Designed miniproteins, single chains, continued (2). Designs and how they scored, part 6

Each design is a single chain, and the fold is of that chain. pLDDT is the mean over its residues in the fold that is shown.

## One batch from the design tools (miniprotein)

Design m4174
Fold by ESMFold2-Fast:
Structure m4174 (fold): chain A 87 residues (1-87)
Amino acid sequence: DEILERLGELVRKKALETFEETYKKLKEETGKFNEEKYKKAKEELLEKIEARLAELRARRAGQEEFARLLEEAIEEAKKLAKEAVEE
């Protein structure tokens, strides 16, 4: 399903954009950064998204489930970006 494949790409894109924007803002506000923690958090975000996308694809989930994943991915991106700066 081309629409579901496009939704998966949108989830990945929006999560990464949210992570980068949140990390940049917190880095600028706090003056704190750690390259290793940044890379680890970004890798963890991508692994979680790919695992969820694989699950949804395997059970032929509908558009509503991909929309929920998008919301979850955005919140996870914010959380991981914050943890990468604060820890």
Scores: mean pLDDT 81

Design m4175
Fold by ESMFold2-Fast:
Structure m4175 (fold): chain A 67 residues (1-67)
Amino acid sequence: SSAERLALDLLVHEGGLSREDAEVVLRIVRENPDLSVEELAELVVKETGLSRELARRAVEGVRRLLA
């Protein structure tokens, strides 16, 4: 979707994430609509190795775009 493409582009170009890590963030947010930002960030950290703070910001950004 156009929203998903925008989310990926923003995570890579403004967030400084690799495309692979950005795709993991998008997938985790899309597959877990009932989880909190903190729970989503923990899943992102586990799969990517990103810092918790960066993972939280990435998750918040994707959630805002997909809302």
Scores: mean pLDDT 85

Design m4176
Fold by ESMFold2-Fast:
Structure m4176 (fold): chain A 90 residues (1-90)
Amino acid sequence: NIVSETQKLLQQVEQLLQQLEQRFSLDLVREAIRLLSKALDLIGQIKDQKVREKLLNQVQSLLHQLSQILARHLGSDRAKELLLSLLKEE
């Protein structure tokens, strides 16, 4: 079930973001982005428009949280550039 697998990936990202708030690590940032990219690929396969929109909103919320964590450690401009570059790798 694509929906269930997507939800599991988003839950894993949420857990990684909680860990990042306690201890910053670029490896954890890369892992979070990798999982978010995989979730976006799965969301693209979901035919139910309401389910897709709900999951996309959740991805957007998690990306916003990640961006805020990165901005605190790297500054806003550098954080945005890093996030965009990593999202393009997958």
Scores: mean pLDDT 83

Design m4177
Fold by ESMFold2-Fast:
Structure m4177 (fold): chain A 73 residues (1-73)
Amino acid sequence: DAVAEAIARRLVALGISPATARRIARLIVEDPSLTPAEIAKRAGASVSAVEAAFRAMGARTGAELVERVRAEL
């Protein structure tokens, strides 16, 4: 999935490990309604790291992030 791969690349650029970035990106694409805290729990990441990544990418929700990334592809 091009959107999931693009999100994962951005997460890696923000300092998240490639394996964790791929898990986070997949969770966001599969369920854009998940909160940063829910994503962190399911991906095995810290809530603060996921929240910081969302803030750095200028997105408030998974849905907003998916639409932004899709528009940039």
Scores: mean pLDDT 83

Design m4178
Fold by ESMFold2-Fast:
Structure m4178 (fold): chain A 63 residues (1-63)
Amino acid sequence: MSKEELLQELAEKYGVSVTAVKNAVQSLLRDENPSLAQIQDLLRNNPEELNERLEFMKKLLEF
């Protein structure tokens, strides 16, 4: 799975834009260009934190 494929899958799962997922992941990892491995580690170690951030962004962005 490529980084773009993972970001698209998360965007579809949470009903947000790919840009919203990128912004959430960048904010949580404090990295402007996180690798696929870093994103996968975030999903394994802090799935609730990512979910909370994406749900918050979902309220700010009408999808």
Scores: mean pLDDT 76

Design m4179
Fold by ESMFold2-Fast:
Structure m4179 (fold): chain A 70 residues (1-70)
Amino acid sequence: MTERTLPSVEELIKAAQQEIERARAEGAVQISVVGTFERDKDGQLWLVLKITAVYADGTRRETVLRAPVE
């Protein structure tokens, strides 16, 4: 599992697109993207994207990306 923090939602979307293309290049047969909103203890709203790639052998790779939302 890889976790990354991005400075903005725009950079988060670009990073998500890059992770999806990487998974496709690695031969993923299924790619799932789940988005959630979380508030931290300081009241900052975060967009959290969990990208899961599934391969023909049943291997799963997960990447979590976070960015602050105003």
Scores: mean pLDDT 82

Design m4180
Fold by ESMFold2-Fast:
Structure m4180 (fold): chain A 75 residues (1-75)
Amino acid sequence: SRVLEVAKKFGDEEIVKLAEEIVELIDTLPPTTKLVAETDISRKLEELLKLEDPEEARRKAKEYLRETLEKLKKV
């Protein structure tokens, strides 16, 4: 999964764990919805990787992934 590949680039185990939980939930979605969700999440994580401060990038990535996970659990 592209989400997991990008998540690993942050060098943070919590980010990887959150991404794994998100990917497991996305795998339960219809194929078209899954592709859109994976694309949106991976692109957002790539944008966050471009932040100059790695600690800020990791903090924002964790916030984004936690919010995304909560949103996916409600669907």
Scores: mean pLDDT 83

Design m4181
Fold by ESMFold2-Fast:
Formats: C-alpha cells, sequence, structure tokens
Structure m4181 (fold): chain A 74 residues (1-74)
C-alpha cells in the first residue's frame, strides 16, 4: 500500500541517519562525538514518531546504537 516514492524516501532517511552516526563516531574529540550523537539521537527519535510500521524496527536499532555509544562515552 505504500507508494514506491514514499518507501524510497524512508530508505534514504534511514541511510542518512546511519551516515550521521558513522560521522559522529569518526570525530576525534570526545565532546564533539557526544554533541553529534545527541543531535543524531534527536533526529532518530523524531523519525521514529512519524515512521511507517515497516521502518520502525530499523530506526529503533539505530536509536539503540546511538544510546549505547553515548553510554560508552559517559
Amino acid sequence: SMMEREKRAWENSIEMLQLQIDHALSLPDRSLRVQALQKTLAVGEQLLKIAPEEFRPEIQELIDRVKAELAALA
């Protein structure tokens, strides 16, 4: 029932979220990594609120990864 264009938009959003996480983790400074991960967490949580059921598990896994990385930096 989901339009192909809408499906691709969600796939692109999930890919962008993954790239934001990878970028944040590549930052050399701990404080910059924490700030980037916190911003990425906020983006992920907003995406999860509006995501179709089909994409929620993938977004939740990325949110859980960000939370785990933030906990490791505490």
Scores: mean pLDDT 88

Design m4182
Fold by ESMFold2-Fast:
Structure m4182 (fold): chain A 82 residues (1-82)
Amino acid sequence: AEETIEEEARRLREAGAPEEAVERLRELMKQAVDAAKAGDLASALEALQEMARLANSLPPEARPTALEAVGRVLELVNQVAA
């Protein structure tokens, strides 16, 4: 999970996302995974929704990469919660 989060952060930087947005998305990715591990699916879903909101606010060049990150974190949440 941590390796995946750091890889997604790197991809976001390479796609031209602002560093503030990258750090916020990285924080939300960790919150989603940690909440799922604790069995708090409501908090995990709230973090994923906030990630999607921030992804859609990014410049067009970075949005696809950010939305891919949301999808990968959702997959991790589902794997941990199952």
Scores: mean pLDDT 82

Design m4183
Fold by ESMFold2-Fast:
Structure m4183 (fold): chain A 92 residues (1-92)
Amino acid sequence: SMDEEVLAAIERFLAEVREIADMADPRVAAAVAAIERVRADESASTIQKLEGLIGGLATIHFTALEKGDREVAERLERLIEEALKRLEELKS
């Protein structure tokens, strides 16, 4: 189903973020923790989980741009773009 596909995508996005993001940055660590919290929240809707992911990705993307980490920033931009597309499909 569409919901199952979105949840699987969120899990894969979170795994990639953990691999590429600078977890030593407290802003990045806080953003990842926020995504994990919403993902683990049984009362949160699929839309809320995806919105939480997008917000976290945007924060991490900003920190990558600030540090000049172009490759990490470009990878995060692709993840944000895919997440936004999935969110639009789910809201339609």
Scores: mean pLDDT 83

Design m4184
Fold by ESMFold2-Fast:
Structure m4184 (fold): chain A 101 residues (1-101)
Amino acid sequence: ADEAKAQIEELKATFDRIFDKVIEHLEKVNPEAAEKVREIKEKTQAELDRILAEFDAGADPEEALNRAYRIISKALQEIYKIAKEAGVSDEEFRKIVEEAV
């Protein structure tokens, strides 16, 4: 139980860093795309905070962790699409993600 909560908190922190690195890169080349990523960051963080609150209220640890992974996977796919439309290459996106983790 405690381990699952720690994993969700670590995922939240890791993806916060990924969002910040992607936003930093996009601000230099496409400020409109950077704003779209900020909106996804805010939504994703709110959804993860809700899962942590539900966990504290007695939600199943495995279901909470699986939901967190699903939310994060979807958010990563959405920011990848935004970055690609803004002209970021697959190699550049991978490097940004790798530097953030």
Scores: mean pLDDT 83

Design m4185
Fold by ESMFold2-Fast:
Structure m4185 (fold): chain A 91 residues (1-91)
Amino acid sequence: SMEDEIERFAAAVKAADTDGDGTLDKEELAKFLELLGIKPKDMDKYVEDLLKEADKDGDGTLDRDELIELAKKLLGLLTEEEIAYLRSLLD
């Protein structure tokens, strides 16, 4: 179900966020993608392309709002309730 995918996404974020600050840097984002079963041939390039699309402020990390945008990209269309559920799981 979409709820199962949202829970898996949030669990992967929390497992990859090694410093617990609620953001993912490039190295943590690579770990996050591996936990979701995303294994590109060039992980560094895939992460860099993903950051260029999702990192709106250019700080090299994905904050909570940018992680919601990433979830829409990876999981597809999310309802308002599904977005609220994901936000609640991220903190």
Scores: mean pLDDT 78

Design m4186
Fold by ESMFold2-Fast:
Structure m4186 (fold): chain A 87 residues (1-87)
Amino acid sequence: SAAKEEILALLEEIRRIAEEEGIEEAVRHTDEAIRLVQEMPENPSAAQISQLLELLSQTMEAMKDAPEEKRKRVQELLGRVYELLKK
């Protein structure tokens, strides 16, 4: 679906930022989130959404000590993922 493809693109951008900043924990959590989204059906279950949200939360926590501009960018990208998951 278009929403799934956009979520994957947003997660790949988050992964890129985490990798550029050298935050291995954030890269690992984002890689797991990408794998989970790739395996999701177009209409994922509440359990699948909850698992994804936990991984995104862990990614943001791992990014807490990143530069403010990078943290803000990741938060903006995560906000777009959350909006796509509501549809």
Scores: mean pLDDT 86

Design m4187
Fold by ESMFold2-Fast:
Structure m4187 (fold): chain A 65 residues (1-65)
Amino acid sequence: MAEQRQKEIDAELKGIESLGGEVVKKTPDEIVIKGKTKTATQYAALNIHGAALSVLGKKKVTVEE
């Protein structure tokens, strides 16, 4: 349902923020996230959240280091 999907999207965005990710572009079709991560492991985790957000939001999500 839309309400449940929005909560899941919000959780993924919170995860991205906690990993040092910043949303630098937001359009109806695309979200671009820039990660200011310190390690490859943190960058990998940021990409996992980005992939989940892409599936939940039905949008193209790009994660940049």
Scores: mean pLDDT 72

Design m4188
Fold by ESMFold2-Fast:
Structure m4188 (fold): chain A 78 residues (1-78)
Amino acid sequence: SALERAREAMGELIEYIKEAYPKLSGEKLEQFLKLVAEVSEELEKLRPGDPAVAEEDVARLEELVEEFKKKVDEILAE
């Protein structure tokens, strides 16, 4: 279901945040916290529990999580 996909995507996001956070300091930590704030703001606009938009908003949620993971990996690689 859309809600199950949303739960899985949110779980991945939370795990990425938990794993990355203790590895970062200084400017890299500031960049990471900015990414967390930006993805959180976009997530607040989504309604995966609303049947009228559930499939579209879940797809957008999955896209946002994947983009967040890529950007975090870039910060960690530098």
Scores: mean pLDDT 83

Design m4189
Fold by ESMFold2-Fast:
Structure m4189 (fold): chain A 67 residues (1-67)
Amino acid sequence: SHIQLVVHHILSTHLSHLPLSLQQQIESDLIEYLSDNPDADLEAIIAQGKDLSNTLGVEVLKSVLLG
């Protein structure tokens, strides 16, 4: 799948430093983003992946600190 190849490329080149569980969650969300935005260029996809990484990372930290 074209979407899966693009998402895999972004994860392996820009987000490989993240825990596997977080990578899997970002993969799911990024596939959804690409399905909704089929004309997104590589720069936009990378920016979205990084934004998801920051957002999900903050949510995990908030859960640990508040739970």
Scores: mean pLDDT 76

Design m4190
Fold by ESMFold2-Fast:
Structure m4190 (fold): chain A 87 residues (1-87)
Amino acid sequence: LEPLSDEEEVERLKRLTEEIRKAPVDEESRAMAEVLLAVLLTVAKKTPLSEEVREALIELAETIREKFADDEGVVALAEELIETLEK
């Protein structure tokens, strides 16, 4: 149980985005990005999110999509997450 405010959640997502930017583009990082996107997609579909949190998640998904643009599976998950958050 974690009582997180929207501000704290946005802060955590921005830190995660920075860590993703620094990650190498290799098989292990792709696998981790895929798992992360799948988890975030599940959360986005089941949990009502504020505009600030949705915006931070979109930025994170876009960062992952750009970094692993050569991986069709990662790109597809990132695009699905962005679409889910924009609705």
Scores: mean pLDDT 79

Design m4191
Fold by ESMFold2-Fast:
Structure m4191 (fold): chain A 70 residues (1-70)
Amino acid sequence: SALLERLLTAPPEELPALLAELERNPSDAGLQAVRFLARHGNEAERAALRALLATTTNPRVRAAIEAGLA
């Protein structure tokens, strides 16, 4: 999907906006991309995900970030 490709290839400064899209319309592919970025992303990407983890109310998004950061 377009969101999955953008999540995996976007520069870190675009990541908060893309993560907000995922919060509004969660997808399994987007959640897998989030897990991948949390585990293998650079520090800026991982920092954006930790910030989202602190504020997200979506349990699937939270679980994906937590799984990737473990």
Scores: mean pLDDT 78

Design m4192
Fold by ESMFold2-Fast:
Structure m4192 (fold): chain A 67 residues (1-67)
Amino acid sequence: SAQIERAKETWERLKEIAKKYNVDDGKLLMAIHVLQVEGVIPNGPERPPHALTDEELEKLEEFLKTH
């Protein structure tokens, strides 16, 4: 069950980040895509948000904060 608990936590953090920076799905996907190209976030449109690590979420937040 550890993977399920982590998935829930990561999903909640991703949703909080999107809400905090008032970004829609398009902006969120663009930010993730940029970070994937930079090698910070794993790629794949089918890749669930629960696959993101704390450091990857932090990099996403930094991008959205600056964007």
Scores: mean pLDDT 69

Design m4193
Fold by ESMFold2-Fast:
Structure m4193 (fold): chain A 59 residues (1-59)
Amino acid sequence: SLRVPPAVRAQMTQYWRDNSIPDVPSDAMVQQMADRFGISPSQIILWWTDYNKENGLLK
């Protein structure tokens, strides 16, 4: 499944903020987050896209 659970999504959002990750993460950063949270790189990209839409950063 490509859907990220809400609890994991909240942890990913906090990690993103705490680590000052740039608006466009590198493939290496996506892989590191995928490994850290035990989810696929595709799930990281879906979360990142949703997060940026909700915060007005993605047009």
Scores: mean pLDDT 70

Design m4194
Fold by ESMFold2-Fast:
Structure m4194 (fold): chain A 72 residues (1-72)
Amino acid sequence: SLEDLLLQQAGGELAAKKAIQKALEAGANILDVKVTVDEEGNATAIVTGDKGEFTAETSAEEAKEYLKKYGV
């Protein structure tokens, strides 16, 4: 339960960061950010900007490695 919550949080944050970075690099104004995390801990972020949509994913494995490395 707690481990699943931490994994979902880390995955969601990483996916959102990647998608937001893509939007900003494209020079888009960010209008909406949607993050979905599945039951396995895989996260998908969709950022809607004035220049289109930007999508990024973070696997459960990537999120787990992030938690191990940074102690969060």
Scores: mean pLDDT 82

Design m4195
Fold by ESMFold2-Fast:
Structure m4195 (fold): chain A 74 residues (1-74)
Amino acid sequence: SSSFQKIIDQMRDAIKKKDIFAVQSNLGVAQIYMSIMGSDKDKQAFIDMLKKMYKQTKDPQIKKVLQQAIKSFS
C-alpha cells in the first residue's frame, strides 16, 4: 500500500532528524492504520523497521519511544 509506505518513510525521516514529536505523531498514524486497514504482513514489516531503527539510533528518548511502540504492536 502506498499509504503504508508513506508512513514508513515519514517514520524513518523523523527518527533520522531526531524529531521526537514527529516520531510520536507517526506512531499514532501507524496505530490507526493497523487497527483499520493494516495486514499482519504490514504490522510485521512495521515492527521489523522499528527494531532496526532502535538498533541504529543513539538518541535515548527515541530509543525509549521505539521500545514502547515495539511492545504496543507486538
Scores: mean pLDDT 82

Design m4196
Fold by ESMFold2-Fast:
Structure m4196 (fold): chain A 71 residues (1-71)
Amino acid sequence: SVDDLVAQGRAALAAGDYAKAGDLFEQAASLETDPQRKAELLLQAAGAYARAGDTKKAIELGQQAQDLLLS
């Protein structure tokens, strides 16, 4: 479920596994149908990827989240 992926993402963040956390939050966002919650999950994924040094993914997902919130 989305909630299970979010819980796993939070555990990965706590462990310092930022790339894994980003992947898990991105997976959660892909399953989420509510635009507001999807945007929140994309922002969490973007933050995790930024901490992992994946600047391109962080920018891409942050922009997608912003577009959802402005729609």
Scores: mean pLDDT 88

Design m4197
Fold by ESMFold2-Fast:
Structure m4197 (fold): chain A 101 residues (1-101)
Amino acid sequence: MEAARRGAEEAARGARTAAEMAKRGGDAAKRSGGAIAAIGGGVSALLGAEKAGTEEARKGAEEAQKGAEKAAKGALEGDAKKAEEGAKEAEEGAKKAAEGA
């Protein structure tokens, strides 16, 4: 339960970093840094989902991972809107994971 919540929170933070890097229109290196943060957070969420004791916490962590993946892709493509949508999805997943814990 705690692992799912923490992983989802890391995914949300990484996704937000990716969205901010995409929004600033930084060079490829800066956008890649944001994408790496989102991917790392997504992996943490995935690992947390496997350790989730409830369906609610597991689903929240899985949604956070999907949001982080979308934010990473948006950052790499320079699509600030897509990265922002991914960050919001990851943040909602983190809330659900916390409620399930």
Scores: mean pLDDT 77

Design m4198
Fold by ESMFold2-Fast:
Formats: sequence, structure tokens, C-alpha cells
Structure m4198 (fold): chain A 80 residues (1-80)
Amino acid sequence: MDEELRKTIEEAKEAAKELLKELAKQGKLSVPLEEALKKLDEYFERLLELILSLPEEEQKKVLELLKKQLEEMKKELESL
């Protein structure tokens, strides 16, 4: 579980970073890109720690949700 969860979080973080970079290229970010990327890294680190503190059954449910959110983020990147 831990390995798959960490891998999914890393993929989600990378997808979100690419989304932020594309928004920055279009001038749609209200904050500097470096600041947005730093906040994103901090968010995903805290999210991973929180999920790993949950019982294994809850971790499985969160993993399913994260995989769905990752697919939606990738679709949004394709639409930019």
C-alpha cells in the first residue's frame, strides 16, 4: 500500500506542477510560479503524511480517490 500510495501522490504532484507551469505560460497565475510550486510541494507532503496516518482500509479508499483526481488533472492539462 505505502509504495503505491507514494507513487500515486508523486504522479499527482507532477501533474499539478505541469498544470501550474501551463497556467503560468498563459499568464493565468495570480502568484509567482516558484511560490505556487513551493506551496504545492508543501501541500502534497502534508497530504501524504496525513493519508499514511490513516487505517489501511481508509488508505485504500483515498488511493482510489487520488487515482480518479489524477485522471481529471491529466484531462485538464490536455485541454490547456
Scores: mean pLDDT 77

Design m4199
Fold by ESMFold2-Fast:
Structure m4199 (fold): chain A 88 residues (1-88)
Amino acid sequence: SEREEEARLARRQAEFYDELARRAEEAGVDPEIVELLRAAAEALRALAEALAAGDEARFAEAVERAREVDAAIEANLEALREAIAKAL
């Protein structure tokens, strides 16, 4: 189903951000940026779980959390680009 596909994609994206955060931490990136990458992974994991469960209330909460993380990413975009370059 579409919901199951979206949940699978969100889980894979969460795994990607967790790995990126680990590499960024190893590369000596600012702990605040590392924590933001981990927050992105957690938000995506929450979205995946809500989608898989078909829980509309949890999905709404996960969307609001994802918006909060997205705003933080936008506010730190330059530092995130530098961190990604360092982690690769």
Scores: mean pLDDT 83

Design m4200
Fold by ESMFold2-Fast:
Structure m4200 (fold): chain A 65 residues (1-65)
Amino acid sequence: DDDDLIRDALRLARGFIEKGEYDLAAQVLRMLRERFPDSELAREGIQRLIDSVENPEDREFLRRS
């Protein structure tokens, strides 16, 4: 279902962030924003991932993507 897809995508994005693969993480977050714009699960998950990034420039890159 959509919630499982969203959770799997958020897990994938977290993996990319942990590896410093911010371009790949950004692509996953963009897909979630485009496909599930009204999902609270996606919105909250994306925000938690962005907030977990300590570097302000990388955080802003993910926020804008």
Scores: mean pLDDT 87

Design m4201
Fold by ESMFold2-Fast:
Structure m4201 (fold): chain A 87 residues (1-87)
Amino acid sequence: MEEEEVKKAREEALKEIQEAIAEVAKLVREHGLTEEDLEPLFPLVAEAEAEAKKVAEAKSVEEVEENKKKALELIKKVKEKAEEIAA
């Protein structure tokens, strides 16, 4: 059942994205980063949120996997830049 497979894929992908975002949020809190410190990251965060929205709206497993990969890559870049700011 294609619809059921797509729903499961979206649920799992969104969970992975949420966990990655939570990890970045924890890093920000632990290092005491301010909103001003995070300002250079806002464009990447917006792009990651757009890809996560595409995952939620995806109509096929292939679209879910493609947009999940893009969202996770963007979240990884946000984390790397946040770590650079924290250093």
Scores: mean pLDDT 81

Design m4202
Fold by ESMFold2-Fast:
Structure m4202 (fold): chain A 68 residues (1-68)
Amino acid sequence: GLLSEEEKKKILELLKEKYPDLSEEQWKIAENILKTENSGGKIAELLEKELGLPKDEVEKIIVEALTS
């Protein structure tokens, strides 16, 4: 299904916890991806492409956000 705004906020919070060393510019990219995309798979793909975050790890974070 499509991600809600609350789920996207939780994903962003978990990403900040797991990747605290990302720059302010990198966080702006991550926030824009989460704002514009509603599919977890597409978000994971774009975070890997734009920020180099491993897709499998990002997918696990998305699942954690949806089940916490």
Scores: mean pLDDT 84

Design m4203
Fold by ESMFold2-Fast:
Parts: structure tokens; sequence; C-alpha cells
Structure m4203 (fold): chain A 110 residues (1-110)
């Protein structure tokens, strides 16, 4: 279904965000602009996926959007790589809980 495909893609994008976070943390040449650019690109994809999920689970989709918007605002304020990575880590943590909730909701409706 379109919802299952969107959920799988959301889980994949979260995995990419986590992988990028880990690599930037261990890269002494990482720049705050590179971290911000990567995080924004992945966050935009998550917002597109939230729109696809909205007709099925509007409350969870709205919460995903709110979380992403909040962390994007914090990301814009970040001045160092460590500050930007801390914001990304918080985004991953909060989104992982919402994605797990969405997965459980989807499976309970089968």
Amino acid sequence: SAVEEALRELERVLGELLLRRTYYKNDPNATVDDVKATARRLAERILELADKIYPYAPEIAERIREVVDTYLARLDAAKTVDEALAVVEGLISDLSLLVAELRAHYESMK
C-alpha cells in the first residue's frame, strides 16, 4: 500500500540521517554548513512523507511535521558542528519514537 511504502521510506530516511550523523561526528573536516545542508535535505523528504501519511494517520503526521519544523529552527541557530549534530541527534530520537508509533498503528489496523 501507499502507506506501507511511505513508512518504509520514512524508516530508510531516518537510517540515512543516523548514518550521516555518525560519520560527521567522526570527521575532523566536517563543516556546520555541510551538516545543515544534509539535515535540511533529509528533513524535507520526511515532510513530503508526512504529507503522504496524513490521510491515514493525521495526528501522527502532524506530530512528525511539528517535530521536524522545531528541529529545523534549532538547526538554523546552530553555530558549530557539535551544536548542529546535537540538534540532528534530538531530531532522530523524537522521530524514531513517532515512526515506531506509526508502525504499531499500521500493524494494528491489518
Scores: mean pLDDT 87

Design m4204
Fold by ESMFold2-Fast:
Structure m4204 (fold): chain A 67 residues (1-67)
Amino acid sequence: GVPAVVTGTVESGDAIGGTITIGGKTGKGLAVRVGPDRFAVRDMETGEDYLVEGTRTGRTLTGTVVA
């Protein structure tokens, strides 16, 4: 899978908004927890949706794209 990192500047419940880096490309996005180790990530600039398997620590999500 493709490496994914989200660094949040805003949060609301299970949602983190901020900078996303997927496969070395950096943009703006939103990550929402959909399972214990699963996150739905949307690139707000392209509208692309990703499913990421990973871990959230504070406002940072680190993982890998699985869908």
Scores: mean pLDDT 79

Design m4205
Fold by ESMFold2-Fast:
Structure m4205 (fold): chain A 115 residues (1-115)
Amino acid sequence: SEEAVKKREEILNELKQISTIPDPEERKKAFIELLKKYGVSDEIIEFLEKADPLTVDAVLQALIEILSKPLDEQRAILESTTLTIEQVKQIKDPVERGKALALIIAKELLPEALT
């Protein structure tokens, strides 16, 4: 739908603006508030609030990359993702953990694209 496309573009633009914030702690705070605004689950919010800024930045950058892809490619990636938040919590590498969490967040931000 046109509304879903507009919402995606709005979220992507806000994420890109947040990525320009120089202070890692303020950038983390702004990112979490944006996710709360768009209804991302409390479990994910709690995880991000406890995560180090490097992990949070990895999530932010991966989410920007996912939402920048063509819509059909984006849907295919998200529909094939079966990873749970509990599995993400077991990933030791902060960058890999951030990339995995970004896939779960992208699915929550695009509910109309989910089966």
Scores: mean pLDDT 80

Design m4206
Fold by ESMFold2-Fast:
Structure m4206 (fold): chain A 81 residues (1-81)
Amino acid sequence: SKKEKIEELIKEYILKLAEKLEDVLPEFSELLKKASELPVEEAIKIISDYLGKLSPEEREIVLKESKPLLLEFNKKVAEIE
């Protein structure tokens, strides 16, 4: 189904973000890897809660690394239908 394809793309996005953050935010990278194994709703909640605990400087790093991955994710979602 379209829902299953989108959930797979969300997990792919989370794992790619984890890889980009592995050297600069290793604890968040490990959390993202663990979250990718959870149902999408639980993963989003855990990731969102952790983002709230990051410093402003750490959030800037996440935003910079996530931006190109989010654009790729949106493009792939648009290709489903």
Scores: mean pLDDT 85

Design m4207
Fold by ESMFold2-Fast:
Structure m4207 (fold): chain A 70 residues (1-70)
Amino acid sequence: SLEELDKYVEEKGKELGLSPAAIEFARAWLRAIVKATGITDPEELKELADKVVEFAKALQEFFDERGIPL
């Protein structure tokens, strides 16, 4: 379910050191992608979630390097 996927994103995000704001962004973005694409396969959803968390981390690091905390 999307709720289980949201929890997975939160747990992975915390492991990778994402801020609460970055985790919220990752969840919102993932939900938007799922709604737009209609992807339902659990393995594809997990791979997508992993990529979204990785991008959220890259975005957090990008802003941190510029003195903007997320």
Scores: mean pLDDT 83

Design m4208
Fold by ESMFold2-Fast:
Structure m4208 (fold): chain A 95 residues (1-95)
Amino acid sequence: EKKKKAIDEMVKIIRELADRAYELTGDERLRVMAENAIKLIKEKDLSVESAANTAILAARGAYRRLVEKGADPEEAQRLFDEAVKKAKEIYEKYK
């Protein structure tokens, strides 16, 4: 139950951040990258720590994609920093 709640919260932040990233560029690949990260977390039954690391890696990929597509680097960096913060907060709450 505790792990399920952590994973559900992690999935929620991944989707919320992907939607915000999509609003910056309209690049549908940002949503695809988020769904691929969620699929990995769920299908491999990752630990909360591994799920957090997966979310952070997905956020890093999204940051690179946003900058490549001409998003404001400062806004892209803010989204990345928020993703890292939220993933770590979920990990600390449920570890």
Scores: mean pLDDT 85

Design m4209
Fold by ESMFold2-Fast:
Formats: sequence, structure tokens, C-alpha cells
Structure m4209 (fold): chain A 65 residues (1-65)
Amino acid sequence: SAAARRAGERAVADALAELGRLVSTQDLSREEFEALVAERAARLEAEHGPEYAERFRAELEALLS
């Protein structure tokens, strides 16, 4: 449904914003950053499905390129 799509898209946006705040306020190693990314991707997959975990990773890669 449109509501489910909006919920998934919002969850991706919220995960990216949270990760951005952590990166800007914490001195994170690459390993710590990768762990935080994996944790958020797993949560998105569990709650919204693998499509939103993949979208989160794709949008994050686009922001880092």
C-alpha cells in the first residue's frame, strides 16, 4: 500500500539521519561505522523488508561517493 511504502521510505530517511548525526558527533572507526550500518540495515529488513535495507545501503553509498 502507499502507506506501507511511505513508512519504509521514512524509516530509510530516519536511519540515514541518525547515522549522519552519529558520524558528525562521534569519532568512529571504519569498523564501528560498518557495524552501525549493518545494524540499521538489519533493522530495516526486519521491520519493512529487504527492499528498504537495500535502498538504505544504496542511498548511503551515493552520499559517500
Scores: mean pLDDT 85

